# Ledger of designs, part 4: designed miniproteins, single chains, continued (4)

Each design is a single chain, and the fold is of that chain. pLDDT is the mean over its residues in the fold that is shown.

## One batch from the design tools (miniprotein)

Design m12116
Fold by ESMFold2-Fast:
Structure m12116 (fold): chain A 55 residues (1-55)
Amino acid sequence: SEEEARKARLLARLDRLKEEYGLSDETVAKIKELIEAGKYDEAEKLALRAYLEAT
């Protein structure tokens, strides 16, 4: 489904950010919770903040 495709895309981006920028396990877990809850805007906002803090 489109929903499943969106979740898969966000999880793939999260895995890349974790590997490339060393995001903490706590931050990764929180972002995954938001994605699973369908809170995509909040998940992307948290991922962006974590990325900016790491770079």
Scores: mean pLDDT 80

Design m12117
Fold by ESMFold2-Fast:
Structure m12117 (fold): chain A 55 residues (1-55)
Amino acid sequence: MAAALEEARARLREELAALRRQRAELHAKDPGLSPPAPRTYPILSSLEVAELARA
């Protein structure tokens, strides 16, 4: 009965991949957007990801 959980995880992975692709496309169209930090703000990155996941 793990199928439902595996499907949910697979869908979440696909959605995350799609969102990341959309982000990359938007960044390519508007490179004036803020570039990613060189691992200087790991906490900030985590919080932003958590907020996006919540939304």
Scores: mean pLDDT 64

Design m12118
Fold by ESMFold2-Fast:
Structure m12118 (fold): chain A 102 residues (1-102)
Amino acid sequence: APQVTVSGPSSVTGGSSVTYTASVSNLPQDAYVQLTVREGTDTTGKLVAESAPLYVPAGGSGTVSVTVNNVKAGKNYLAIATVMDLNGNVLAEASKVTTVTG
């Protein structure tokens, strides 16, 4: 089965930089991995950062990272890693929420 994970901090102080890393492995077919970061806790929030799509062949593994600079105290950030086939169909996803304190 495809494995996808997103790592990043659960909480940071305002003004910090936050780096998210998505890892993918055990793909049953060729895919793209993309990491997006939105302000908030759901997909309706403002897009603040995204990675370029990374091509990963069947049976391969890969990592993509994205950094959000100068995060604002009192906000949440949602990182979503999406694994898509070559036609844009979602095969797997993982997410991580960061809370910003200060």
Scores: mean pLDDT 87

Design m12119
Fold by ESMFold2-Fast:
Structure m12119 (fold): chain A 69 residues (1-69)
Amino acid sequence: MEEEAEKLIEEAEKRLKEAKSVEEALNAGSESLREADKIPDEEARKRVQEAITKATKEAVVKLGTEEHK
């Protein structure tokens, strides 16, 4: 369970790093959150969702900052 949660977070972070636009980052984040919603343990699901949301936010800020020079 914990190993699967960690892998899902890592995969989400990787997909967000590969996103080339804010829209791509939001889509990657949404898809990862959908996968996290399948976790039956509420505490693990919450932790994974929090991590993915944070990573998505960071990716959006990074991509937005790169656009605003």
Scores: mean pLDDT 77

Design m12120
Fold by ESMFold2-Fast:
Structure m12120 (fold): chain A 64 residues (1-64)
Amino acid sequence: GETRKELLELIGRILRLIGEKLDIELTLKLNPDLPEEEKKELEEKIKELDKKIKELMEEMKKLP
């Protein structure tokens, strides 16, 4: 079955999203003088990434 391939692909996607989230969090920490609008956009991106990670983890749990 393709279950192993699907699992590895999901894990890869989750890890990439976690990496993107960490990069944004680091950007916020290193740039405290960012405009409030840019900070809000980055915080919104973090929330979107968290939702995507959660969805992919739930999809991973559905695999046989």
Scores: mean pLDDT 83

Design m12121
Fold by ESMFold2-Fast:
Structure m12121 (fold): chain A 86 residues (1-86)
Amino acid sequence: MTPEQLEADTLLALGVMLLSLAKKMLERPDADPQTILELYKKALEYARKALELNRASETPDPGLIRQAEEVIKEAEELIKKAESLL
C-alpha cells in the first residue's frame, strides 16, 4: 500500500464515520441541525479528497472509487435536505 492509497483509505473511512455520526445525532431530541450539517459537509470533503487521491494513483481501486462516489452522493443529498429546512 502506497502512502497515497493509505491516505485515500483513511479519508474515506473518516467520511463514512462522520456520516454515521451525523445520522445518529439526528435521532437525538437535542440534535443541533447546524452541527449535523457541518458533519455532512466534512464527510463530503473527505470523500472527495479520497476519490481524487485514488483516481491519481497508478493503480486505482475501482471498489474504493465506487464507495467514495456513493458517500459523495449521499452526503450531497443529505446537505441539500438539511439546508432546505433552514
Scores: mean pLDDT 81

Design m12122
Fold by ESMFold2-Fast:
Structure m12122 (fold): chain A 81 residues (1-81)
Amino acid sequence: SMDEEFEELVKRTRELMEEARRLAPDDPSVAQAIKQAEAMIENAEKLKDSDPERALLLAKSAYNLLEMTLERLRRERELAG
C-alpha cells in the first residue's frame, strides 16, 4: 500500500542519514545534505494525508539526495587513498 511504501522509504532515508553521520561527522556539506533531507521528510509527513502522491515524491527526493551524498563520500575516500 502507499502508506507502507511511504513508511519504508522514510525508514530507509533515516538509515542513510545515520550512515552519512558515521562516515563524515564533521563534514559541513554532509550536515547540509542531512538537514535538507530532514526538511523534505518533515514536509512529506505533513502532506501524507492530504497529498500522498506528493508526500512519496518528497520522501523519494530525500532518499535520492542521501544516496548521492553517500556515493560522493565513497568516491572521495577512493581518491584520497
Scores: mean pLDDT 85

Design m12123
Fold by ESMFold2-Fast:
Structure m12123 (fold): chain A 66 residues (1-66)
Amino acid sequence: MTLRVTNKGPVTAMIGLVLRLIGDPRFEVKIVGPDTLLVTSLGSQEEADALEAELRADPRFEVERL
């Protein structure tokens, strides 16, 4: 699974997400723009689906499944 995540909130929201995910070996994070991340799941499908649901529930982020 790969998600495109676009930050619609403050820059601190994106920084917090990047720091959280870069430290997590279940995910690969690529910064592709000042407000845009690509997040690739390296773990289980359940962990991937849980992250997608969490990010979609957060109004600071726009999430697109690639």
Scores: mean pLDDT 84

Design m12124
Fold by ESMFold2-Fast:
Structure m12124 (fold): chain A 87 residues (1-87)
Amino acid sequence: SAEELLLKGAFVQDVVNELKKLGLSDDAVEEIRKRLLELVEQGASFEELVEAALEMAKKYLSDEEFEKLKKKLERARKSLEQAIAAL
């Protein structure tokens, strides 16, 4: 649905904002944003978007930063999945 596509786009923006807070360069953030938007256009689930974001971000992050990002993205995913279930 259009609403689901908008929520997935909002999730990608939340990922981008969290990566910027963690100190990733603009180039690294743009690479990850571009890939996640391509996956959204291909119909990727929120679970697949979380997995892709974490895989791409891992090389830029310490283990502690990675675990913090994972927890934040999983929380965002659960909230958005609940929003879609209500549509």
Scores: mean pLDDT 84

Design m12125
Fold by ESMFold2-Fast:
Structure m12125 (fold): chain A 64 residues (1-64)
Amino acid sequence: SMREELIEEARRLLEEARELFKQGKYHKAMKLAGESNVLAIRAGDAELAQEALDLASEAAKKSY
């Protein structure tokens, strides 16, 4: 379904963002985590959306 595809893409983006965060690429990690959050919200996955938002917030703090 469209919803399952959105969740899978959100998870993929979040995992990529975590890898970038580990590499110190905070600006790119923030962008991908933000994209993951938007897709998770659209899919109605509140837990995934919160995980993505948390990572985006951490990356934003590191990018400044």
Scores: mean pLDDT 90

Design m12126
Fold by ESMFold2-Fast:
Structure m12126 (fold): chain A 96 residues (1-96)
Amino acid sequence: AYELPEELEDLTDEQIERLINFYEKVIKDNPYFADFYTELGYVYLIKGEYEKAEEYFQKAIKINPKNKNAWYLLGLVYRKKGEFEKADEYFEKAKA
C-alpha cells in the first residue's frame, strides 16, 4: 500500500530482519501471491537495498501485471536511484 512508508521508516534492524524472514518463508509456501513479493520488495526499499527491491517488485508484476502498488514502488526505486525518466514511466504504469 502507498501509505506503508511512514509505518516502516522507524523500524530497528532486528525488526526489519524479522519482516524479511517472515515474507521469505511465506513466499516459499505461497510463490504465486504477488502481494507478498510487493511487501518484501518494500522492506528492501526502506533498507536502501534498491537492487533487491527492484527484483521483488518485478516478480510481483510478473505474477500480477495489474498490481498498481508494485508499479508505483518500482517508480520510487528508480527515483531513489536518480533515474527520474524511468520513475515517471513506472508511475504511469501504476495508473493503468
Scores: mean pLDDT 79

Design m12127
Fold by ESMFold2-Fast:
Structure m12127 (fold): chain A 63 residues (1-63)
Amino acid sequence: MKEAEELEERGKEAFAAGKYEEAAEYYREAGRLYEEAGEYEKALEAEINAGLALIKAAVSKLP
């Protein structure tokens, strides 16, 4: 699904820019669209990437 693929790309760009919360939001939206399209494996991959981005955001705020 092109829209979900575009959101994944935006998530990767945000992650590379250090915008981890923004990256997580893009990955979550991509996962939702993949699930709606029945592409469950890609949806799971996107959810995993969103979780990793959130962990990175949390760790980056630790003292």
Scores: mean pLDDT 82

Design m12128
Fold by ESMFold2-Fast:
Parts: structure tokens; C-alpha cells; sequence
Structure m12128 (fold): chain A 62 residues (1-62)
């Protein structure tokens, strides 16, 4: 259960990174926000906080 949530969050981070490379910062930020929720639900607070930070940075660039 928790491993499945973390895996889905990792996939969202990957997709967000691809969108970021394309200059789609707003969409990247949205995916990082979703990943943060899933990491939080899996108990991975450090990764959740990192995803929130990445989302905030990308929102400033959009």
C-alpha cells in the first residue's frame, strides 16, 4: 500500500521533471503538488517536502 503510493509519487515527479525541461512550469508544479500529497500519505515526509519546494519554485517561473 505505502510502496504503491510512493511509486506513483515518483512517477509524477518524473513527469514533472520532463514538463519542467519543456518550460511547462505550471503543469510541472501541479504534478509536484500531487506527488507531495502521495508522499505524505505514504509517510515519506522528506520527499513530500522536497516536492512542495519544487512546486513552489516552478510556480515562480511560470
Amino acid sequence: MKDELRKKADELVKKGEELRKQGNYLKAAQLYQQAAVLYGQSGDMEKAMEAVRKSSEDLKLS
Scores: mean pLDDT 83

Design m12129
Fold by ESMFold2-Fast:
Structure m12129 (fold): chain A 97 residues (1-97)
Amino acid sequence: DRVDQIIDDLSDQFDIPRTIVRGGYRYYQRTGRWPNGRDFVVSGSYISQGRPIPDDVDQASQTDPRLRGAVAAYNVPVVRRRYDQVARQFRQRIDSL
């Protein structure tokens, strides 16, 4: 599957869990919107916890106590820059399919 190859490649390239990249793809499939870095972290965290991705990811990032650590880690500037790069590369590669 070309999508799975893109997920694996981005996971390897940016040294982030495959579940985080998959979270962004699931977000894109459900909303039709390109995920930002936070959308990857929040959606991927739900997948990693075996939980369904919520309809309002922004609200969940602010209110879900189980996401507090992942959101705090994302807010570190070097981590945010990495996920912004992931979001850009994800869009470029998926849009090219």
Scores: mean pLDDT 85

Design m12130
Fold by ESMFold2-Fast:
Parts: sequence; structure tokens; C-alpha cells
Structure m12130 (fold): chain A 56 residues (1-56)
Amino acid sequence: SEQELVARVVGAEIDRVGARVERELLVRRFGPEAEEEGRRLEEEAEELLREKEEEL
């Protein structure tokens, strides 16, 4: 249903914000070497959000 698609897009946006916070925490805890890994996780979350928005 349309409501389920909207819920999935909202969930993906929450995951994107979570990935950004996780990136900041990784860099603070493990230093700049974690920056690349955190960036990759954030990019993956943004791509998933884009895919979910296309389904809407």
C-alpha cells in the first residue's frame, strides 16, 4: 500500500541520519582512518533512500 511505501521512505531517512551520527562517532573514537568507512556507510544509506523514494 502507499502507506507502507511512505513508511519505508521515512525508515530509510532515519537510517541515513543514523549513518551520519555513526560516522561522527567512529571518527571521534578511532580517528581519521574511520572517516572513509563512515563516508561509505553514509553513501550507502543515501542510495537506499533514493531507491525507496523512486518506489513511492
Scores: mean pLDDT 75

Design m12131
Fold by ESMFold2-Fast:
Structure m12131 (fold): chain A 74 residues (1-74)
Amino acid sequence: GIEELKEFIKKLEEKIKELEEKIKELEKEKEKAEKEGDEKKVKEIELEIQLLEGMIALLQGMIGYLEKIIKKLE
C-alpha cells in the first residue's frame, strides 16, 4: 500500500543523489578535457551529463506523481 510507495520514493531520491554525484565527477572530467583541448571528449562528456540530467528530471517527475497518489489515498 502507501508504505511501499513511500519506500519507492526513498529509492528514487537515493538514485537522484547518485546521478547528481556522477554529474559532478563528469563536470571535473570535462574541465580536464577542455584544458587538454580534447573537443571530442568534451562533447561526449556533455552528452552523458545531458542524459543524466534528463534521467534526474524523469525520476523527479515520478516522485511528484507518486506523492500525488499518496496524498489522495491519505
Scores: mean pLDDT 89

Design m12132
Fold by ESMFold2-Fast:
Structure m12132 (fold): chain A 64 residues (1-64)
Amino acid sequence: MMDKEIEGTLHLMGGHIAEKQKDYETAIEHYEKALRYFKEAGDEESARLLEERIERVRELLEKA
């Protein structure tokens, strides 16, 4: 079984790729999945940083 920390990192990478493509909806979906995994793993630092990133990407989506 893959560790939750690794699962979170894979989704974080998926979100980053989607964000580069300006696919903000897909980026948010990946980041939200990554956030869930990091929280379950007890990685509060990565979870906090990811919450900040999700908020910024949501702002980009709402503006256009």
Scores: mean pLDDT 82

Design m12133
Fold by ESMFold2-Fast:
Structure m12133 (fold): chain A 60 residues (1-60)
Amino acid sequence: SLEEAEKQLEEGEKAEKAGDYRTAWRHYGEAARLYAELGRHEEALEAGRKATAARRKWEA
Protein backbone atom coordinates (compact mmCIF):
# COMPACT_ATOMS: atom_id res chain seq x y z
CA SER A 1 0.00 0.00 0.00
CA LEU A 2 1.00 3.67 -0.26
CA GLU A 3 1.20 3.89 3.54
CA GLU A 4 3.65 0.95 3.61
CA ALA A 5 5.80 2.57 0.89
CA GLU A 6 5.87 5.85 2.86
CA LYS A 7 6.79 3.99 6.06
CA GLN A 8 9.70 2.24 4.32
CA LEU A 9 10.95 5.56 2.92
CA GLU A 10 10.76 7.14 6.40
CA GLU A 11 12.63 4.20 8.00
CA GLY A 12 15.32 4.51 5.33
CA GLU A 13 15.71 8.23 6.07
CA LYS A 14 16.03 7.53 9.82
CA ALA A 15 18.67 4.84 9.20
CA GLU A 16 20.60 7.14 6.83
CA LYS A 17 20.64 9.96 9.42
CA ALA A 18 22.01 7.45 11.94
CA GLY A 19 24.79 6.43 9.51
CA ASP A 20 23.34 2.92 9.09
CA TYR A 21 23.67 2.81 5.31
CA ARG A 22 23.01 -0.94 4.99
CA THR A 23 19.64 -0.60 6.75
CA ALA A 24 18.87 2.59 4.77
CA TRP A 25 19.62 0.74 1.50
CA ARG A 26 17.20 -2.09 2.39
CA HIS A 27 14.35 0.24 3.41
CA TYR A 28 14.84 2.53 0.38
CA GLY A 29 14.88 -0.54 -1.88
CA GLU A 30 11.61 -1.81 -0.39
CA ALA A 31 10.05 1.65 -0.77
CA ALA A 32 11.08 1.76 -4.45
CA ARG A 33 9.54 -1.68 -5.09
CA LEU A 34 6.28 -0.76 -3.33
CA TYR A 35 5.98 2.60 -5.15
CA ALA A 36 6.63 0.84 -8.49
CA GLU A 37 3.91 -1.76 -7.75
CA LEU A 38 1.50 1.13 -7.08
CA GLY A 39 2.41 2.82 -10.38
CA ARG A 40 4.03 5.72 -8.49
CA HIS A 41 6.98 5.86 -10.87
CA GLU A 42 8.47 9.20 -9.77
CA GLU A 43 8.51 8.18 -6.10
CA ALA A 44 9.91 4.76 -7.09
CA LEU A 45 12.79 6.39 -9.00
CA GLU A 46 13.55 8.76 -6.10
CA ALA A 47 13.58 5.90 -3.57
CA GLY A 48 15.72 3.81 -5.94
CA ARG A 49 18.28 6.61 -6.26
CA LYS A 50 18.43 6.90 -2.46
CA ALA A 51 18.89 3.12 -2.19
CA THR A 52 21.79 3.16 -4.68
CA ALA A 53 23.47 6.08 -2.86
CA ALA A 54 23.10 4.33 0.53
CA ARG A 55 24.50 1.07 -0.89
CA ARG A 56 27.59 2.88 -2.21
CA LYS A 57 28.20 4.52 1.18
CA TRP A 58 27.83 1.13 2.92
CA GLU A 59 30.38 -0.46 0.53
CA ALA A 60 32.88 2.42 0.94
Scores: mean pLDDT 86

Design m12134
Fold by ESMFold2-Fast:
Structure m12134 (fold): chain A 58 residues (1-58)
Amino acid sequence: LPLARATAPSPALSPDELELRTGDVVEVLEELPNGRWLVRSLRTGRTGLVPASWLELL
């Protein structure tokens, strides 16, 4: 699976969103057409949506 790194913290403002810390590495599970990616945090094991603009592919 492609890996990405969080470039900014995500506070998870809705139940669909994943809380991330700057520097967290995630697995990219699905790229949605609305500019959000479904990802899994390697730190927490949780899955959720984050804006693709906050992630950099590794």
Scores: mean pLDDT 79

Design m12135
Fold by ESMFold2-Fast:
Structure m12135 (fold): chain A 77 residues (1-77)
Amino acid sequence: GAVDEQIRQQVKAQIKHDLEILLKSSSPVEAIRRTLAAVQAYLSHLSKKSASLTPEQQVIVEELQRQVTELEQVLAN
């Protein structure tokens, strides 16, 4: 419903905001590497429970996968 879409947009906006703060840190490469490792571990954990994920958790997984791709691009530079 409309409420679910609003929650999805809020989650996506929060993740983008956190990523922007991370990229502006005084030690961005180290901060990005730590965040990437933590996100990868979390995604690995959630993948084992994919069949039981709530809609909100599924949206978080999808957005985290996108953020991982962005972080990997920054690290490859």
Scores: mean pLDDT 67

Design m12136
Fold by ESMFold2-Fast:
Structure m12136 (fold): chain A 81 residues (1-81)
Amino acid sequence: SELLELAEKLAREGLERARELLEEGRIEEARLEFDITLGLLRIILGIAKLLGDEETAKKIEELIREAEREFEEMLREHLER
C-alpha cells in the first residue's frame, strides 16, 4: 500500500528528527516536529478510511500508537535527566 509506505516513512523520519532535537535540548521544537508528524499520519489514516482500505487503516492506527509511545518514552528519558 502506497499510503502505508508513506505513513511508515513519515513516522520514521519525524521520530528521528524529534529525537535529534531532544538530544540537543530543543524540547519545544521536538514537540512541534512530532505534532506535525502525527497530524500528517492522521490525515493519511483518514484517506485510507475514506478509500475503504480497512487493512491499511488498521496498520496506520497501530503505527500511530507505536509512534506516540516511542515519542513519550523519548520525552520521559529527556525530562528525567
Scores: mean pLDDT 88

Design m12137
Fold by ESMFold2-Fast:
Structure m12137 (fold): chain A 58 residues (1-58)
Amino acid sequence: MDDKKKKAIELFHKGLEYEKKGDGEKASKLYEEASKLLKDVDPEGSKSLLQMSKEAKK
């Protein structure tokens, strides 16, 4: 298993938790970190998470 993918999934779940608490800024940063981890292993997933980061910051 790719360790970067596992860490990205964990960061994504943590970001969802912060969004549910109303902390969109923290969620945005977590999605951005997850996106960076996926950049070299899953470029499409990285792109998706970067978009979610932008949406969470609204």
Scores: mean pLDDT 79

Design m12138
Fold by ESMFold2-Fast:
Structure m12138 (fold): chain A 83 residues (1-83)
Amino acid sequence: MFREKAIEKAKELLKEKGKDTLSIKEAQEVLLAAGEEVGEPKLGQLAAAEVTTLAVKKGKDTLSLEEFEEAVERAIAEYEASK
């Protein structure tokens, strides 16, 4: 599922880079890749947009794993509501 794949990729990136936060660009790249890999590219695009919205709302340029998961959940809710 998209949620599981996106979170898995985010955790792998954080572990690989030895850090606890994602840049906006890193979060967007992870979400777009997860969307493509699970056959849901539109959901990946929506989640990437939600990352930008959340970052602006919180006044910061990085996301914790929790905030990344929040953006994923918001995108899934929006995507399901559009069906």
Scores: mean pLDDT 83

Design m12139
Fold by ESMFold2-Fast:
Structure m12139 (fold): chain A 62 residues (1-62)
Amino acid sequence: LGRPTDEEIKEALALIYLAIGNLDRQRGDLEGAKTSYEKAVELYPDNEEARKNLEEVQAELA
């Protein structure tokens, strides 16, 4: 049985960071949310939800 690929591991970590960002945003920690979403986008740039949420919190901080 094979191990998860590096790509699958990056996608899983990106989803974890996306979830952390969502929790930070719910608590009003927009700067924490931005940092977590930036990590999610770095790990998996094709994740539209992470990219959109990053754009939204960046707009809220501007």
Scores: mean pLDDT 82

Design m12140
Fold by ESMFold2-Fast:
Structure m12140 (fold): chain A 100 residues (1-100)
Amino acid sequence: GSIDPEQLQAEIDEALALMLIATAKNIVLRDPSPEAIDEAVRMAERAAELAKKSGNPQALKAVADGLRELADILESLGTPHARQAAERVRKLAEELEKEA
């Protein structure tokens, strides 16, 4: 069958969101600096936006699960800055779970 451009865009948005979450986790695990944490949070926010745009409940759940894992990593760093970042990322996961 012909590829639906809207369906293809949704699949691209889901894949990009999951890549952003994986990249954010990797950045924080390699560099726990405030600057790296801030970059990871920006990636998490972009991933959440892409998941919402996809409109796919499975994508929303997968990205929410990834955001919760990122939040757990951030919380484990034990700094006040990282804990505040973890709370922001958990809120993004909760918003996606409500839309799924």
Scores: mean pLDDT 86

Design m12141
Fold by ESMFold2-Fast:
Structure m12141 (fold): chain A 94 residues (1-94)
Amino acid sequence: MTAEDYLKKGEEAFAEGKYEEAVELYEKAVELYKKEKASDKEIGRALLNLGQAYAWLGKKEKALEYYEKALELFKKAGDEVSVFAAESAIEGLK
């Protein structure tokens, strides 16, 4: 199973409200993307999704940690749309 397969399964679990399962699947996606030396944008996307799942679980400190990691990677990638998404997610936790 690829990092993209885990990301997709995590998105499916999240859409079904299975936030704990989504966290586990997104963590596996992040691990595999890093092992595969994926782009900053791909790793950032998985980290943003992981942060969202933690936010829905009420784990705001974990959500913030992963949103900030995603933001840093999106800034490195020059992905202004994803930078805005990550900044908006961080602001939503305040």
Scores: mean pLDDT 88

Design m12142
Fold by ESMFold2-Fast:
Structure m12142 (fold): chain A 66 residues (1-66)
Amino acid sequence: MEQIRGLEAAIADHPDDATLYVQLGRVLLAEGRYEEAIEYYRRALALDPDNEEARRLLAEAEARLA
């Protein structure tokens, strides 16, 4: 939970940084929190639609949920 809290604090300071949303999504994905990871990847893509890493990780999280 410490890494998630740190990333949430970083997002509060830099809410337009798509990379922070991708990092938080990756931590949530590793914790098995797939639906939450999906939401953060979608937020990252809303900020940076050309982010291939976010698109790929979104597909991975969706596959794990299916």
Scores: mean pLDDT 82

Design m12143
Fold by ESMFold2-Fast:
Structure m12143 (fold): chain A 60 residues (1-60)
Amino acid sequence: GRAELEKELEELERQGVRAVIEGDYATAAEILRRMAEIEEQLGRPEHAARLRALADELSR
């Protein structure tokens, strides 16, 4: 449900921040893309678009 998706987003955000700190931008980009999918499921397409843009930047 919505609560489970919100919890998954919080966990992915923690993992994504850690990946960035560790310089693992490929993993961070994958995490951001997964977060974008969840944001779309939650009805937040603007948030999803921002996350995808950041993922594209990190995977350059």
Scores: mean pLDDT 87

Design m12144
Fold by ESMFold2-Fast:
Structure m12144 (fold): chain A 92 residues (1-92)
Amino acid sequence: SDSLVADLAAMLQDLARQGAKITVEVEGGTVRITIEGLTPEQIVALSLRMIGLGLDGLEVEVKIEGDKVTVTIGGLSERQAQALRDAVQAAN
């Protein structure tokens, strides 16, 4: 689980470096990630990563609206949520 969250953090940093706008919000034990400016290939790759997190026991919701993706992840530890926030802040 921690390795999958770290892999997601790295993917988010790569997407931001490729020009995607990423925002991370922490709400009551869940993390919401909003990503804008994605290519169709990037949306597919991100969606597959989210399926992996769901299969690993996390509560994952994905909303796709054109080139915008909103991901909501529940069941993260405080440390995992902070790692995702720090990764995005370092890339933006």
Scores: mean pLDDT 80

Design m12145
Fold by ESMFold2-Fast:
Structure m12145 (fold): chain A 78 residues (1-78)
Amino acid sequence: SAPKKKIVLEGEIDWELVEKMIREILKLAGYNEEEIKEAIEVVKKRIEENGADLEEVVEMLKYIAEEKLGVEVEIIKK
């Protein structure tokens, strides 16, 4: 069987981590740089407009990555 795709990220839960998470997930899922850039801008705009909790955004992105894209994401807090 093919090895599971996995991303490990370290740091504080901030926008930089969320952006990196989106980029790495979509890159492993086979999206190109233009599509990744567009997705990041859409997520950023929605967070700015709605005042979303970044911890909830991280958990939602983990769920989507695993369920829809077959990518496991691990976050190590420092």
Scores: mean pLDDT 80

Design m12146
Fold by ESMFold2-Fast:
Structure m12146 (fold): chain A 71 residues (1-71)
Amino acid sequence: ADLERARLLARRGVARLRLGDEVGAVRDFAEAARLLEGRPDAAQVLAEAAAEARGEDPAALLAETTAALAG
């Protein structure tokens, strides 16, 4: 589903940004926003996913979200 995929991309974007991969982070955030296009709650969904990700270990979060997005 687009919602869950967008949340995974937003969380991976936060992990990438915290690890210094700014280009990868921007790509993930842009794709997440694209998947939520037309939803009035898009900005809130992305903000909530990003806030959740800030409490997680960035390396572990990157591995987890990458595996989930590949499967």
Scores: mean pLDDT 86

Design m12147
Fold by ESMFold2-Fast:
Structure m12147 (fold): chain A 75 residues (1-75)
Amino acid sequence: TRTFSPREERVRREAIRATNEILKNLPADTPLDVLAKVSEKVAEAYRQALAAGLPDEEIRRLFDELVKEVLKEIK
């Protein structure tokens, strides 16, 4: 099992939370291509947060903003 740094673990947990929030707000009949788009955007935010070395509060804000943007774009 890969060992994560405290920052990497935080980003991973926030990414999972954001994904769950997005999926909870999407219709049950949401197409697979839309779900793939969601996955891609979450992956991009994950890479950005790790590369930027953001503090915990900024990581939370980044993923909260991602949820809002994804829901606005996809719905």
Scores: mean pLDDT 76

Design m12148
Fold by ESMFold2-Fast:
Structure m12148 (fold): chain A 106 residues (1-106)
Amino acid sequence: LEERIKKLEEEIKKNPTAEIYLELGDLYYKQKNFEKAKEYFEKAIKLDPKNAKAYANLGRVYEAQGNLEKAFEYYIKAVELDPKNGLAIGNLLELGRENPAYELKF
């Protein structure tokens, strides 16, 4: 809801947190506003550079925009930070299945 976005944007003026930026990015992603989603996920990474969820979600934005190389790069980073990140693992396996160039090699 647009009201939720407005409340979160007011919260970040007081106390910006990676969690609030992640929620804003996800809400903009659901609205298909990929530029705003990317901005907020990048802000989450700037506040918390080890936030695997932010990297996984940024990968989703690049994948939605057709930039598979960047999507793969960010999903790898998310898995490196959190080997149990289901979003990044699932999307990496699907990228490798559909595009052999992105298949994980040991």
Scores: mean pLDDT 82

Design m12149
Fold by ESMFold2-Fast:
Structure m12149 (fold): chain A 67 residues (1-67)
Amino acid sequence: SLEEFIKKLEEKIKELEEEIKKIKEELSKIKDPNSEEAKKLKLELEILEGMKALLEGMISWLKKKME
């Protein structure tokens, strides 16, 4: 069902939020914000936040279509 699909997307968002939290914690441990490690983590964070925003947009669109 469409409701089950939305639930699966919401579960994926929760997984992305957990990964985002872990990357933010790793970034907070890096003393040099301009290091290659910090730059890589910032890029990964941007990608994960972008994926989360895309999935949230999909859920909003689907919920609007179900009304």
Scores: mean pLDDT 87

Design m12150
Fold by ESMFold2-Fast:
Structure m12150 (fold): chain A 61 residues (1-61)
Amino acid sequence: APTREQAMDEFGLKLKEIAEEAQARLRAEGFTPETRQRVLDEAIKRAKEVSDEIDARMAAA
């Protein structure tokens, strides 16, 4: 199982990837309220999925 520090580092890297992808989508699709809301919803969903994946790996100790 990953250590707490390894899990924190992985989570931070994944959040950075999510933020970079969200920024790229806003640049490609345009910065409108509709696109911003969609990108935000997708980023939140992905962040929750990453959190759940880390919890599952830590539980598999």
Scores: mean pLDDT 81

Design m12151
Fold by ESMFold2-Fast:
Structure m12151 (fold): chain A 58 residues (1-58)
Amino acid sequence: SLEEAAEEIAAAADRRAEALRAGERLGLSPEERERLAEVVATTPDPEAQRELFRLMTA
């Protein structure tokens, strides 16, 4: 539904923002941060996203 789609978009935006913050803490370049954020935001599987986030913050 439209409402469910909006919730998913908001969740993807939150994941992207968190990935960008993690990239800053890791000292990545702006281009590298955006690339990681895009990968995290476009990964449809929540478990895969959590695993990617763990790898980024390891």
Scores: mean pLDDT 71

Design m12152
Fold by ESMFold2-Fast:
Structure m12152 (fold): chain A 77 residues (1-77)
Amino acid sequence: MSDEEAEEFAKTITKLGAKVVAKLAAAGDLEGAEAAREATVQAVRDTLREMGASQEVVDKTVAESKAELDAARKAAE
């Protein structure tokens, strides 16, 4: 599997996680939103590592994932 394929899967995981984070934050469940954010970031890291992505792709994709999740939370609050 290529770095590009790994990045595509990670983006899909991030989009699903962002929807969960936004829904919990909108409901006022900030603890649940943070837990969902942590679980999503961990899933992204684990998926990229299992797929053999380079460290540069892991670091970049995790940073992008965190930014998207944080933006989703703030927009929903």
Scores: mean pLDDT 82

Design m12153
Fold by ESMFold2-Fast:
Structure m12153 (fold): chain A 70 residues (1-70)
Amino acid sequence: GAKLEEAREQLEMVADAEGKVSIRAAALIVSTIAGVPYKEAYERLKALDKDGDGKVSIEEAMAVVEELLK
């Protein structure tokens, strides 16, 4: 839907050369698009950061958006 497309566009705008987004930027986008508290979005994204680099992929952030919009 339109919200998923908007989320992907926002994430792509802030992604680095490897397609990674900082958890802070991703959490703000997810919080805004899904209408959930920033802390909830942040904690969900942090749980996906297996490498501890403070980043998630666009696809990982999109999976969180999709779950929150169900």
Scores: mean pLDDT 82

